Designed miniproteins, single chains, continued (3). Designs and how they scored, part 26

Each design is a single chain, and the fold is of that chain. pLDDT is the mean over its residues in the fold that is shown.

## One batch from the design tools (miniprotein)

Design m8936
Fold by ESMFold2-Fast:
Structure m8936 (fold): chain A 69 residues (1-69)
Amino acid sequence: SLAEKLIEALERAVEGEETPELRELLRKAEELISEKLKELIEERKKKGITEKLSEEESLELLKELIREA
């Protein structure tokens, strides 16, 4: 599925892989989740959640947004 392919691309990028194909997949992932990510940040602010997410927490959140899209 597209979601699985985009999640794999995120994991490969975290491992330090840099290819034109990977960059294109990451761009598609960003476009797909940008609106939902903005909504989640606003909702967290409204709930008073100001804690900075760790790299692991951020990656998990991005993967979840891709699965939901």
Scores: mean pLDDT 75

Design m8937
Fold by ESMFold2-Fast:
Structure m8937 (fold): chain A 58 residues (1-58)
Amino acid sequence: SAGDRADRALAAASAGDFAGALAAVPAMTEEQVREIARLIAAGRSREAGALALELASR
């Protein structure tokens, strides 16, 4: 599901695994993975999740 793909991309992005994030959500760019990682690091996990889910749903 899109949610499962988004969750995998979030986990990969938080670990610095850009290749894993892109494999989970191929519609993502490296810049978007970097933005998700930045949001997570800033404690903005809800926004990071919303972005990942939006991209996973395309």
Scores: mean pLDDT 84

Design m8938
Fold by ESMFold2-Fast:
Structure m8938 (fold): chain A 98 residues (1-98)
Amino acid sequence: LDAAIDAAEAEARAAATRAGELLGDREAVVAATDAALATIRDGGAEGAEAGLAAMSALAAEAAARAEADPAVRDAALAATTRMAQALGAAAQLQIKKL
């Protein structure tokens, strides 16, 4: 399970990095992703709810920004979709470990 969680977290960070690069907010998106994952890891059941809510809000914000920029929209939408999927998978594995 720990190896699967490590792999899922790495995937989530990679996807967040790509989405953030296309949106111009790489450092902010990655930092928010790390904070949400830490909240799930360290917060028990309440942390899992808070972390999932933060990850969902992050993915929704990234997707809204991707749609707003027609110059990069298609690539950014694909990247933010990948980010949402990777964040969800990482969160589910972290919650399973709790």
Scores: mean pLDDT 76

Design m8939
Fold by ESMFold2-Fast:
Structure m8939 (fold): chain A 78 residues (1-78)
Amino acid sequence: MEEEIAADPRNARAWLELGKEYFAQGKYEEAIAAYKRAITLAPDAATRAEALRNLGEVYEAQGKLEVAQRAYDEAARL
């Protein structure tokens, strides 16, 4: 993934990494916010799908299985 759109702290990839850190710490609300920013800023379908899958994992950890499944399905359709 070496591209001209490098990892900037405001870039979708940076938000994905931040979301993963929050999720690892059990900060689910902060992880959700970071992943939503990553989805909005995603430059391509692959990055958006990755953010959606990670968002699904957070919802699953919160016990929101239906919402998690919808996020996974949305990612699979990209």
Scores: mean pLDDT 78

Design m8940
Fold by ESMFold2-Fast:
Parts: sequence; structure tokens; C-alpha cells
Structure m8940 (fold): chain A 90 residues (1-90)
Amino acid sequence: SLAELALAIGKEALELAKEALKLLAKAENPSREALNTAIAAAILATGAVFLAEHLLKYGGSEEEARRALRAAVAALELAKRALELAKKEL
């Protein structure tokens, strides 16, 4: 289902965002861009996961499932970008 896909992608995005934040915590002088991107990715991913879990537990519309999936995909894109930026800060 779209909600199951949104949950899977959202969880992956959240793990990548957490990894980016861990790397930035080890950097001598982490960039504001990298930090802001990683934080934004973590917030969006968390929201996508909660929405997807809510839809799976309580049900919802196909439009709500599509919104959750769009949020999860956007979070994954941000998380990948944050991780790339974080790796350059090491």
C-alpha cells in the first residue's frame, strides 16, 4: 500500500538524517547549511512516519496516503543531501 511504502521510505529518511547529524556532531566546524538540512530532513521524516503509522492503524483516504508518500520521498531527498554535506565536514 501507499501508506506502507511511505512508512518504509520515511524510516529510511529518518535513519539517514540521524546519521548525518551524528557525523556533523564529530565535525570541528559544521556548516549551518549542513545542520539545517539534516534537521529539516529529520523533522519531515518524523512527520511522514507518524502520518503513515496513523494511516496504517486507523485508516485514511488515498489522498492522505499520497501526501504521506510525498513527504517521505521529500524527506529522503533532503536526508541524502544532508548526509553528503555531512561527509564533506569530516
Scores: mean pLDDT 88

Design m8942
Fold by ESMFold2-Fast:
Structure m8942 (fold): chain A 62 residues (1-62)
Amino acid sequence: MNKEAYEAILKLYDEGKTPEEIVEELKKRGFSKEEIRDAALQLAKDGKISTETGVEIKAAAD
């Protein structure tokens, strides 16, 4: 898992960004769809975001 993607998603989520806004920002920073999806899944597993939010970020990355 990409730690920079993980930290970026968490920060943007804490700032109140939507799943679509989070994915758009991470893609602008050069993260791949796979890195974004893996980081969102790990955040959900760690209890840092809800499972529903993790699924929404994964869907928006696709």
Scores: mean pLDDT 84

Design m8943
Fold by ESMFold2-Fast:
Structure m8943 (fold): chain A 59 residues (1-59)
Amino acid sequence: SVDEEARRALEGARKVLETKDPVQLRVALHELEELLRRVTNPELREELEKTIAEIRKAL
């Protein structure tokens, strides 16, 4: 499901945030923004938006 895909992507993005690798951060940003267009679950959308903001701040 899209929600399961988003949860896995969020887990991956959190690991990438720990590395602070700008290439991996840009890839994660693109993946999360694409998922945000497809996800309808409000709690999951909030976590996606929060993580996207953290990645943008790290770049």
Scores: mean pLDDT 84

Design m8944
Fold by ESMFold2-Fast:
Structure m8944 (fold): chain A 82 residues (1-82)
Amino acid sequence: MDKERLKKLAEEFEKKAKEAESQGNYDIAGRYYRQAGDLYEHLGELEKAVEFYRKAAEYFEKSGNTDLAEELRQRAEELEKK
């Protein structure tokens, strides 16, 4: 309990990610997109989880966190198979 609380939290992380993105804080944007992806994956919203993992990977790559970017791209690809 509660899917509604987890969904609201995921939406809040998405909003924070977009705010960080608009400010050029790419590492912070990547972290929030990853948190949103984790929550959507837990909720079974796999398409949204894939979308946010790919966004997180993009911003981690822009911030120089290449290893985290590749990890998240692989996770997104694995979820697309399910």
Scores: mean pLDDT 85

Design m8945
Fold by ESMFold2-Fast:
Structure m8945 (fold): chain A 74 residues (1-74)
Amino acid sequence: MPSPEELVNANKDTITKEMKEKYNELISKGLSEDDARQGSITTVFNNWLKKNPNASGEQVAAVGAFILEIAKKL
């Protein structure tokens, strides 16, 4: 099982891309920057959880923290 840090490193490019794509999609639909940011966080995190049902609590927390960090830079 990968460490939380290894899991984030393995997924960072994919998560960053998905966050930017979802944020831009929501902005194009007329959402505010704050609503688009929140929507991208919720969508990307829930999609990751669905694809990784056996992830540990520490892995989930690490990925969630990374998603929030990317959201701050949107």
Scores: mean pLDDT 84

Design m8946
Fold by ESMFold2-Fast:
Structure m8946 (fold): chain A 69 residues (1-69)
Amino acid sequence: SEEQLERDVLAALAEIGAAISHNAAKRADPETAEKYRKAGELFNEAARLAPQDPEKARELIKEGFEIAK
């Protein structure tokens, strides 16, 4: 179904975002690392929520990308 596909895509995007953020944090200066860790936390929460609340997952993904700028 379209709803299941949306949930699966959001979960996958969030997991990718978390992985990238965690890896970036390991290589960054302390101030930048803190931004990436915060973004990673939001992406992890989005992945957890995607199966139950895709709208909230989408919001968290957007917030994670804004922080990672």
Scores: mean pLDDT 86

Design m8947
Fold by ESMFold2-Fast:
Structure m8947 (fold): chain A 74 residues (1-74)
Amino acid sequence: SAAREALIRTVQRTVSELEEELRRRHPEMPEERILTVVARAVARFAAEFDPSLSEEEVRERLRRAFEEALREEL
């Protein structure tokens, strides 16, 4: 469905954007740690996933998941 495709695209785009943002803010962070933060953030988002989420809600929840995952690695 178009809604499902849009949701998948929003998740993929947001994860990519947040990963690049993480790399820019923490240029000294080793690749393995970057990937660990991304994996933990995605897992946290997936655990509470709701397919009715709007694009804005997806972006907000993924951003929070990245912030929480990063805090656990620092």
Scores: mean pLDDT 84

Design m8948
Fold by ESMFold2-Fast:
Parts: structure tokens; C-alpha cells; sequence
Structure m8948 (fold): chain A 72 residues (1-72)
């Protein structure tokens, strides 16, 4: 994964997590809750994966990665 791809994945993962959280607020059935929660977890997972990739590339520090994850 390139730096550009990782930064885009962080942006998209944050958007996906936010969208999933909004869907979760509107969910009325167990199936809807599970789908919304799955969307949130995928978004968070993408941010974690991309932040760690940026650390491996030497682009950001581990401390900066922790700050990125705290904003999710």
C-alpha cells in the first residue's frame, strides 16, 4: 500500500464509520443494528490498517497513528 492509498483509506474509513454510526441511530431491528455495526467496524478497521501502514512506511510516528485512531 502506498502513502497516497493509505491516506485515502483513512479518509474513506472515517466516512464509512460515521455513516455506519448514523445508520445505527436509525436502526430498529436486530438485522439493521448488525448491518450498521458491521459498517462501523469496517470503517474503523480501514483506519487502523492504513494508520499502521503509514507507520511502516516511516511517514508518521506511532504517536501520530494513535491520534488518528483516537479521532475514530
Amino acid sequence: MSEEEARKLIEEGRRLAKEGMEQLKKAKTPKEVAAAAGTVLRGIGDVITAAWELVKLGVISKEEADEILAEV
Scores: mean pLDDT 82

Design m8949
Fold by ESMFold2-Fast:
Structure m8949 (fold): chain A 79 residues (1-79)
Amino acid sequence: SRLEESRRIAREIGREFRDTLEKSEKLAEELAKKYNLSDEQKSVVQLLLSSIENKYPGELSDEEKKEKALKLLEEWKKL
């Protein structure tokens, strides 16, 4: 039943990963609508949100993540 345990763990990891990606995409879409972001800016924000989650896993609210991502996007625009 070691094989069954490995399959269960793999499914759980897959679900958590998918949920994290879906949340980052949703937050990026909300920011794109609110601030009228271009498709390129939305893609950058989605990557920034994923990076923020990886650095602070479960530590920040959705609003705090959005604020950090927007600040980083403004710095990126200056490049």
Scores: mean pLDDT 79

Design m8950
Fold by ESMFold2-Fast:
Structure m8950 (fold): chain A 73 residues (1-73)
Amino acid sequence: AGDAAEALAAAVASSSAAGAAEVARNSTGQIKDGLTLLAQGNYREGGRLLAEAAARDPEAARKAAELAISVAG
């Protein structure tokens, strides 16, 4: 569901732009592209790409969310 990608986007965005960029470097495909856009402050487009990626591969979105939470600690 897209809600998981939006939660991931919010978790990454709430850390910092640098934190979002770091998580993006460790991601692939649309998740990387979405996180990169979030790091640049483009929340709508970044959130949309993450929602599409989560719909196609929820496991990749979950792994990125786990990494974002780890960085926040």
Scores: mean pLDDT 63

Design m8951
Fold by ESMFold2-Fast:
Structure m8951 (fold): chain A 79 residues (1-79)
Amino acid sequence: MREKAAELLRQAAEAIRRGDVETAVNLMKEAADLLEKEGKSREALRVYAAGITAQVLADMGKLDEAARLVESLAEEVEK
């Protein structure tokens, strides 16, 4: 299920690029919940932290930087 969490994070990054931050936050919460259910609390906490950072970056107009942060996290979670 790491693959499903990673896919949700990739979808969140695309939502950020479209400026749909609300959808991105919801997708990241779903990914974190999946990781927590698998006992991957460290990865889940990283997703929550990245979600906060991505929201701040998006509020600053840095959508591409926010999306890249989430994409990098997806690659790490998939491993």
Scores: mean pLDDT 82

Design m8952
Fold by ESMFold2-Fast:
Structure m8952 (fold): chain A 76 residues (1-76)
Amino acid sequence: SLAERVEALLEEIRRLVEELKRTTDPEEQQKILDEIVRLAREAAQLVLESGDPALEARFLALAREVDAVIQELADA
């Protein structure tokens, strides 16, 4: 289902965020960030298509977590 595809993308993004937190190489960090952005764009399109407020809320919560991690990484 559309919801299952969104949940799978959100889980993949979460795994990449955890990998990003453990990565110290700048080139590898950029590759992980590029992949997170790609998956987030795909998830956003599917969330918009779904019209499901619960999926939207879940996506936005993850987006806030990603932004926080990126900010923390930039401040390190």
Scores: mean pLDDT 84

Design m8953
Fold by ESMFold2-Fast:
Order: structure tokens, then C-alpha cells, then sequence
Structure m8953 (fold): chain A 116 residues (1-116)
């Protein structure tokens, strides 16, 4: 799934502190989600970003990991909106400049992929 590939790139970039690469991966995931489910892509991505973003934005590493893991599971199950949400959460963590929260979000996302 293209949305999942973009989300993986965003999570990997966020984990290493590359905010620009994380944003690019998140944009690709969102675009792929919109193409695969145009009626849900944007809404699903926004909802997923909201869940993952809350922890990442406030520097709550545990919250960021938990939200990203939930979105990773949805992406693994073939939900393009969930994958796009994971990408957005990872990009937000990286943009916030909190390396710990960004790494926690990336780790949570990959854990979610394994559980999916």
C-alpha cells in the first residue's frame, strides 16, 4: 500500500530527526490515502494525526508512541487513512524538535505494524 510506504518513510525520518524527510513521507502517505479512498482519505488522516499528534506536540513520548502504534496497526490492516495518520504524527514529532518524542513515535509506529 502506497500510504503505508509513505508512513514508513516519515517514521524512519522522524526517528533520526529529519523533519523535512518526515514531512515529505507524510505528504506522500496522505496523497496515497486520498487516491485509495477519496471519501475517507483526508478524514482518516486527520483523525489519525489528531491521536498521534497530541503526544508528539506536547513532548509526551508515551502518548506519541501509543498514538503512532494505533495508526501503524490500522496501516498494516490496509487502512490508508490510518497509515497517513501515522505519517502525519511522525512528521509533527520531528517538527516539534523533541527527539525523544519523535523516536518514541517511530518506535510505536513500527510496533503497530508488527501487531497489525
Amino acid sequence: MRALEGAREAAEAAGRGDAEAARRGAAEAARAAAEEDPTRGAGGAAAGAGEGFGGARTGDAEGAARGAARMGRLGAQGDPGGAAGAGAAAASAAAAGNAEAARAAAEGFFRGLEEG
Scores: mean pLDDT 68

Design m8954
Fold by ESMFold2-Fast:
Structure m8954 (fold): chain A 74 residues (1-74)
Amino acid sequence: MDALHAEAAARVRAGKPEAALPLYEEALRIAEARLGPDHPEVARLKGALAHVYLLLGKPEEAKPLLEEAQRILE
């Protein structure tokens, strides 16, 4: 999970946000399965996915991820 997250973040920094999407989606799936949907790590990954969608010009995809991340953390 952490290795997928680190690789996804590296791809975003390299200017390849589209390449980061499947890595963050896989990390989120693993985190939800192992830690449950309301864990802070799941919220963090949802925030990272939302940021990638914003970089790709997809704010409608980012919005529900940001709302879920905020709900989990608060």
Scores: mean pLDDT 80

Design m8955
Fold by ESMFold2-Fast:
Structure m8955 (fold): chain A 89 residues (1-89)
Amino acid sequence: NPKEEEERKREEFRGMAEAMIIYGKDTGNKLVEELGKLMLEAVDKGIPVSKLEEIDREYQRLVKKARTREELDEVLKEIIKRIEDLINK
């Protein structure tokens, strides 16, 4: 059932966003906390799962190339901008 699969994936993104907020708060990583909050907002605003999956694929690709904390922070900032643009159309 395509609707049930989309709902399941949407709940997976919600759970991931909530986990990122908790992790960011616990570790003092404000960029991870902000990314989690924006992802949660995107899920709540009904952004299509296909667009969330596109952003997740880009994030995974960029994270694999990051070798330093500073490079990872730049990846987080880029993905934050992508989600903000998607929410604030």
Scores: mean pLDDT 86

Design m8956
Fold by ESMFold2-Fast:
Structure m8956 (fold): chain A 55 residues (1-55)
Amino acid sequence: MEKLLEIVSEVLGIYPISKDDNFFDLGGDDSLVNKIIEEMEKKYGLKLTKKDLER
């Protein structure tokens, strides 16, 4: 989760963000979702889905 929050913060340009913050409420869209998924896979080998970012 901490690694996800770091990448979301970097991609959205918002810091700090909370684990309780919703990605879409912070101004995220489908293109940014895809970018975050790709960055998580590249940096940490973690394969995320869109649902993981809606929590």
Scores: mean pLDDT 69

Design m8957
Fold by ESMFold2-Fast:
Structure m8957 (fold): chain A 92 residues (1-92)
Amino acid sequence: DKLRKNAEQLRKDAELDREAAEELRRELERVREEGEREVREAEERSREEGERKRQELERRTASLETAANINEAGAEASEELARRLEELARKE
C-alpha cells in the first residue's frame, strides 16, 4: 500500500526532526550557561563589553530557539500527515 509506505517514511522523517530539535535544545542550554558566564566576566571588565556580550547571547539563543521550533513543527506536521495517510489506507 503506497499510503502506508508514505506514512512510514513520514514517521521516520518526524523522528529525525525530533532528534534534531532535542540536540538544538541541549545546545541552547549549553549556550545559555556559557553565555551567562561570558557576560558576567565581560561586565567585570567593562559595562560596554558586558552589554555587547549580552546582545551576542540574546542573538545566539534566539537563533537556536527558532531552529528548535522549526524542527518541532516539522515533526508535528509529518506525524499529522502520517496519521491521515494511515486512516485513508485503512478505509481504501
Scores: mean pLDDT 87

Design m8959
Fold by ESMFold2-Fast:
Structure m8959 (fold): chain A 77 residues (1-77)
Amino acid sequence: EKEEKFEKLLKEIENADTVDEMISRLEQLKVLAPKPLQELIDKVIDNLRKTELTPEEVKERAKNIAKSLKAAYKDLK
């Protein structure tokens, strides 16, 4: 159901190799998210679009984003 799809997308974000892949997965996650989390996801996407990241920074950012969104989602349940 929605929770399983949400967890799957979080794992795909955590394992993203490019900024474009992270943004694509975040857009999909936003469709499943409650309104407060949608606003947070929009801010994350805006930041990713404005920032040039190295491959190493992409991996670190992906892990941090997934962790933050997972925590926010638990707080809203």
Scores: mean pLDDT 80

Design m8960
Fold by ESMFold2-Fast:
Formats: sequence, C-alpha cells, structure tokens
Structure m8960 (fold): chain A 83 residues (1-83)
Amino acid sequence: MDPKFLRLGAEVIEKAAEAVEAGNRFEADIYTALVYILSAIAKLDGETEVAELLQKGADAIDSGDPEKAREYAEQLRKLAEEA
C-alpha cells in the first residue's frame, strides 16, 4: 500500500474527529464521507486491513467517538511508517 494513501486516510480521520470535537457536524459529515470513499478504494485495491481500519474510523466518527477514530488513524500512520 502507498504510504501516502495511508497518511491521507489518517489525516482525513483526524480532521473528522476535530470537526466532531468542535461541534461542526457538516464538516464532520464531509470528512467522514471521504474516509468511506478511501475505504472503498482500499477494498478495490485488495487492501482489506487498510479498508477495515478506514471503515472503523468513519464508523467511530458517525458514532460520535472522536477518540476511537483517532486510535484507527494512529494505526494507519503506523502502517505508513512500516511501508
């Protein structure tokens, strides 16, 4: 997996979490939609683990759990450093 894609996924999750923390639901919804799109792209590329982490990050944002979303973003950043 391209480490740039993994870092992008983490950054978008982090922005979504920040938007939730700020009470900006519209911005959170936009970033969450982008994370779901990135998850679909990873799945099409056969990167099941990356797709699952992105999906879980987006689901955490939708559930109002920005801390849990940040944990998935950290896992994506770790994968990028190992790639």
Scores: mean pLDDT 86

Design m8961
Fold by ESMFold2-Fast:
Structure m8961 (fold): chain A 63 residues (1-63)
Amino acid sequence: MGTTPEEQLEDAEKLGVLGVIYAEQGKLEEAKKAFDEAIKLAEEAGDLETARKIREAQKKYGV
């Protein structure tokens, strides 16, 4: 996509937060999808550290 790495990182952070919210509400399927998309965006932006941080959040919630 034609988005900048900065925009992809911001979207990844938003989806990561959304994943946490869904996981805390017990919507594990929605949480998993949000985390997976957040990780993909962070990896596409070339920010492997942000991707790892989101994976750790996903792991903590068991999704």
Scores: mean pLDDT 81

Design m8962
Fold by ESMFold2-Fast:
Order: C-alpha cells, then sequence, then structure tokens
Structure m8962 (fold): chain A 84 residues (1-84)
C-alpha cells in the first residue's frame, strides 16, 4: 500500500513540474500496484491521472486507454473529452 501511494505522490510531483512522461509512468506503476492490492478505486484514480498526463503529451491513444481502464474499475469516473 505505502509503495503504491508513494508512486502516486511522485507522479503528482512530476505533474506539477510539467514532466508529463515521468508523471504518466509513476501513475501507471501506482495504478498497477493498487489494482494488485485490490484497491480498485485508488487504481482507477491513478489510471485516470495517467490518462490526463498522456493527454497533456498529445498521446490521445494512451489517454483513451487509461481513461477506459479507470472507468472500468470505477464506473463513476467522468472521462474528459480528449479535445478539452
Amino acid sequence: MEEAEKLYEEGLEYEKKGEYEKAARKFEDSGRLFEKLGNLKKAAEAYYKAGLAYKKMGNLGMASFYFGRAKDLDPSIEVPKLED
């Protein structure tokens, strides 16, 4: 649990610096660990953040992929429009 939280926090720090590629990787790793631990809501949040980072990079395919993963794990998540 602590490791997955730490990866999520590292992703937030890279996001603040505009280092979206590094942010996306940290959010991906965080999401996978939360999913493995059965914390699907936190996994969904991490995948959603990965999708936002890919969107900022202009990688709409990866953004769509992670937004889909997040919504599959937490159906209450509102997927943003890729053009927003």
Scores: mean pLDDT 84

Design m8963
Fold by ESMFold2-Fast:
Structure m8963 (fold): chain A 66 residues (1-66)
Amino acid sequence: RPSDEEIDAAVYILGAATNLVAARVQGKLEESAKAEEYLDKAVQYYENGDFKKAIEYAKKAMEVAK
């Protein structure tokens, strides 16, 4: 069973991906590009089992894509 921290990281990554798609649809080119960079880092940390850093970078992606 995944840990609660792993589940939280997955939820934040999904939220960041949703905000990225919304930013792209709205034509926010600079914000969407920066959000994609942070989201890519979040996914890499998630794959490496570093769920705390995955959450940190997913939150950064969500903030940029606002």
Scores: mean pLDDT 83

Design m8964
Fold by ESMFold2-Fast:
Structure m8964 (fold): chain A 86 residues (1-86)
Amino acid sequence: REALLAEIEELAAEIKRIAAGHGALGEELRALVDRYLAALRAGDFEAAGRTLAELQELTEGLPEDARAELLRLLDRIHALAVELIR
């Protein structure tokens, strides 16, 4: 569990680094990432799932190259979160 959470937090830090270059949209993405991590740590997997969906939607406002990289990272986070619930 701790190893899965650590990997999720590392991927989340990567998303936050990419988001930092995108002004107000980047700040919203970073806030949602923090909300997602808080939900996972609290065991609120329903809230985590909703926040992940909001993150995916918000990436539509990014340039295509940044969006593709963030979606790749979000897909990996989702796979790890599913493993964490099991």
Scores: mean pLDDT 80

Design m8965
Fold by ESMFold2-Fast:
Structure m8965 (fold): chain A 73 residues (1-73)
Amino acid sequence: VKEGYDLLKKGEYEKAAEVFEKAVRENPNAFTYALLGWAYYKLGDKEKAKEYFQKAIELDPENWYAKYLLNKV
């Protein structure tokens, strides 16, 4: 997860998405779904981004980060 976040900060969105996809398969959690959605948003895949932000909110309705990002899509 931390490696994926570092990749997001560097603008390596394809690699970040791969890291986060692996992370959600191993241990699904709201924060990682939100980061995966953000990576897809940066790649221009707004439909995938919205889907993953919704999954993040479903797992943690109080996740302000996912709610914030969903508003941007």
Scores: mean pLDDT 76

Design m8966
Fold by ESMFold2-Fast:
Structure m8966 (fold): chain A 64 residues (1-64)
Amino acid sequence: VENLEKAIEAARNGDIETAKRYIEEARRNGEMSPMVADAAIAALDNGDLEAAISTLRGAIDQRR
């Protein structure tokens, strides 16, 4: 879940490239499904940071 937490932090700081990088790492490590990763990236591309952060938090909660 570390990559998901770092993606959330980057998104909160407006660092879209870093957020996307951590989302891709989380997907590769099996921390997030490809569908959820695609949804988070789409939200970031649309400038919807709240939707992106909500999606990433949901991915963390699914691993509890």
Scores: mean pLDDT 79

Design m8967
Fold by ESMFold2-Fast:
Formats: structure tokens, sequence, C-alpha cells
Structure m8967 (fold): chain A 56 residues (1-56)
């Protein structure tokens, strides 16, 4: 399941996915920091978090 998500995510989103798996309960501020750090949109980070919660 997680491996499938990684295969469809852009390479730069893989670090975000790992962080979300380690702590899916990140605050909105922490999600924004992840989005900015990895060059993805905040909406993409939110979508990834919801997908990870469904997989866990």
Amino acid sequence: KLEELLKIAPEKAQGVIRALVENPDLSEEELRELAEKHGVSLDAVRTMREAIKELL
C-alpha cells in the first residue's frame, strides 16, 4: 500500500510521504513547512496525509 503510493508520487514528494508516515498527526503549520521544504503545494501534502491515513 505505502509502496504503491510512493510509485505514483513525484520524487520530491517521497520525503513528505516518509514524514507523514512517521507522524500523520502533524499540525497545519508543520504541513505547510513540509510543503515549502519539498517544493510541493500544501493541498498536495494534505491529500498525501489523507491517503496515508487510509493506508494505515
Scores: mean pLDDT 73

Design m8968
Fold by ESMFold2-Fast:
Structure m8968 (fold): chain A 106 residues (1-106)
Amino acid sequence: PEESARIAVDMAEAAVNRGDYETAIKYAEFAIEHGTPEQRARAYTYLGKAYLKQGKFEEAVKYFEKAIELDPDNPRAWRVLAEAYEKLGETEKAEEYRQKADDASK
C-alpha cells in the first residue's frame, strides 16, 4: 500500500504540472487514503493546488490546512495557504499565514 501511495503522489504531481487537475485529484485522494503521514502531506498539497488552479479556493484552503497539520514546518504549504485566502478576499488571514511562511523559512 505504501509503494502504491508513493506512485499515486508522483502521479498527482505530474498531473498537476500538466494541468490535468481531475486526474491529480484522483491520485491525491488515493495517496491520502493509503499513504504514510509524509505521503499524505504531499498528497494534500497537490490536491490543494489542483483545486486552487480550478478556482475552488475554499476547497484549496481545506486541503492546504490538512497538509500543514501533517507538516507545519514546510514554508511552501503556508505560502499556498496564504495565496488561497487572498483569492477568497480574506486579507487578514492571508497576511497572517504569509508571516508564518516567512518565520518557517528563517
Scores: mean pLDDT 84

Design m8969
Fold by ESMFold2-Fast:
Structure m8969 (fold): chain A 94 residues (1-94)
Amino acid sequence: KEEVEKMEKAFEEFAAGVLEIRRLYAAGKISLAEAKARVIALIDAVAAKIPELAGKAEKFKAKIKAATSMAELFAEVEKFLTWLIVYRNMKKNE
C-alpha cells in the first residue's frame, strides 16, 4: 500500500532525527530543553505528513514536555517509535 510506504519514510526520517539529537546531546552541543524542542518538531513533522496521527502526536508531545531527564525523554521517544511501527503494521494488514 502506497500509504504504508509514505509512513515508513516518515518514520525513518523521525528515527534519523532522533539519532542526531542523541549525538548532539552526548557531545554537549544541546541542552535537555533543546532536545525536547527538537523531538517535538520531529513529532510535528510526522503528524504533518500523516494527519491521521495528529491526536497521538499531541499525546506524545505532552509526555516529551513532562520528561525531567534525557533518560525519560528517550524512553518516551522509544515508546512513540514502537507505537509508530505497530500502527504502520496495522495499516499494512488493513
Scores: mean pLDDT 82

Design m8970
Fold by ESMFold2-Fast:
Structure m8970 (fold): chain A 58 residues (1-58)
Amino acid sequence: GMEELERLYEEALRLAEQLPDAVISRVAKHEIEEAYREGDLEGLKRALEGLRKLLAQS
């Protein structure tokens, strides 16, 4: 639902802000904002998984 979409959006933005490269962080935030605007729940889930993987390895 909308609550799930909003929760994933907030979490993805929080993780993107933790990325060490400011340019990559801005690009990630832009993609996250577009997915949220489009209601792309699966896109937000994929972004969140990718961000978790990057941060866990960095």
Scores: mean pLDDT 81

Design m8971
Fold by ESMFold2-Fast:
Structure m8971 (fold): chain A 70 residues (1-70)
Amino acid sequence: KEEELEKLLEEAREVAKSRSGEDFERFMQLADEIVKLSGELDIETRNRAMEELHKLFKSRTPLAVEENKA
């Protein structure tokens, strides 16, 4: 339930710190599971989880993209 959701979010935050492709795939899998689980709780929890995942995803956007624009 809520404890499980918090555990998954913490794991997603940890994985998001890594720049490896394998960890990116794991992050995407965790994101899907978090959205499904939070949706079972309530709409507010789901929206909060989605917002946090979106921020984590943005933080993983490679600086290489910005450097490529230069």
Scores: mean pLDDT 70

Design m8972
Fold by ESMFold2-Fast:
Structure m8972 (fold): chain A 65 residues (1-65)
Amino acid sequence: SMEQQRRANEHVQLAAEAARRGDLERAEEHLEKAREAGMPESSVRMVRAQLYRTMGDEERAREAE
């Protein structure tokens, strides 16, 4: 449980770093790994929206919510 949450959190951090570089493919790859590590779908949706906002894509961010 704690180990799964730690893995999910690590992937979220890597996704955020990729988004800051404008690397959408890498950001989505890490977000999928966070989901595989047990992140709830509601959290995945919120993180995806934040990644799109970080990349300046407000329209896709609204759709991800």
Scores: mean pLDDT 84

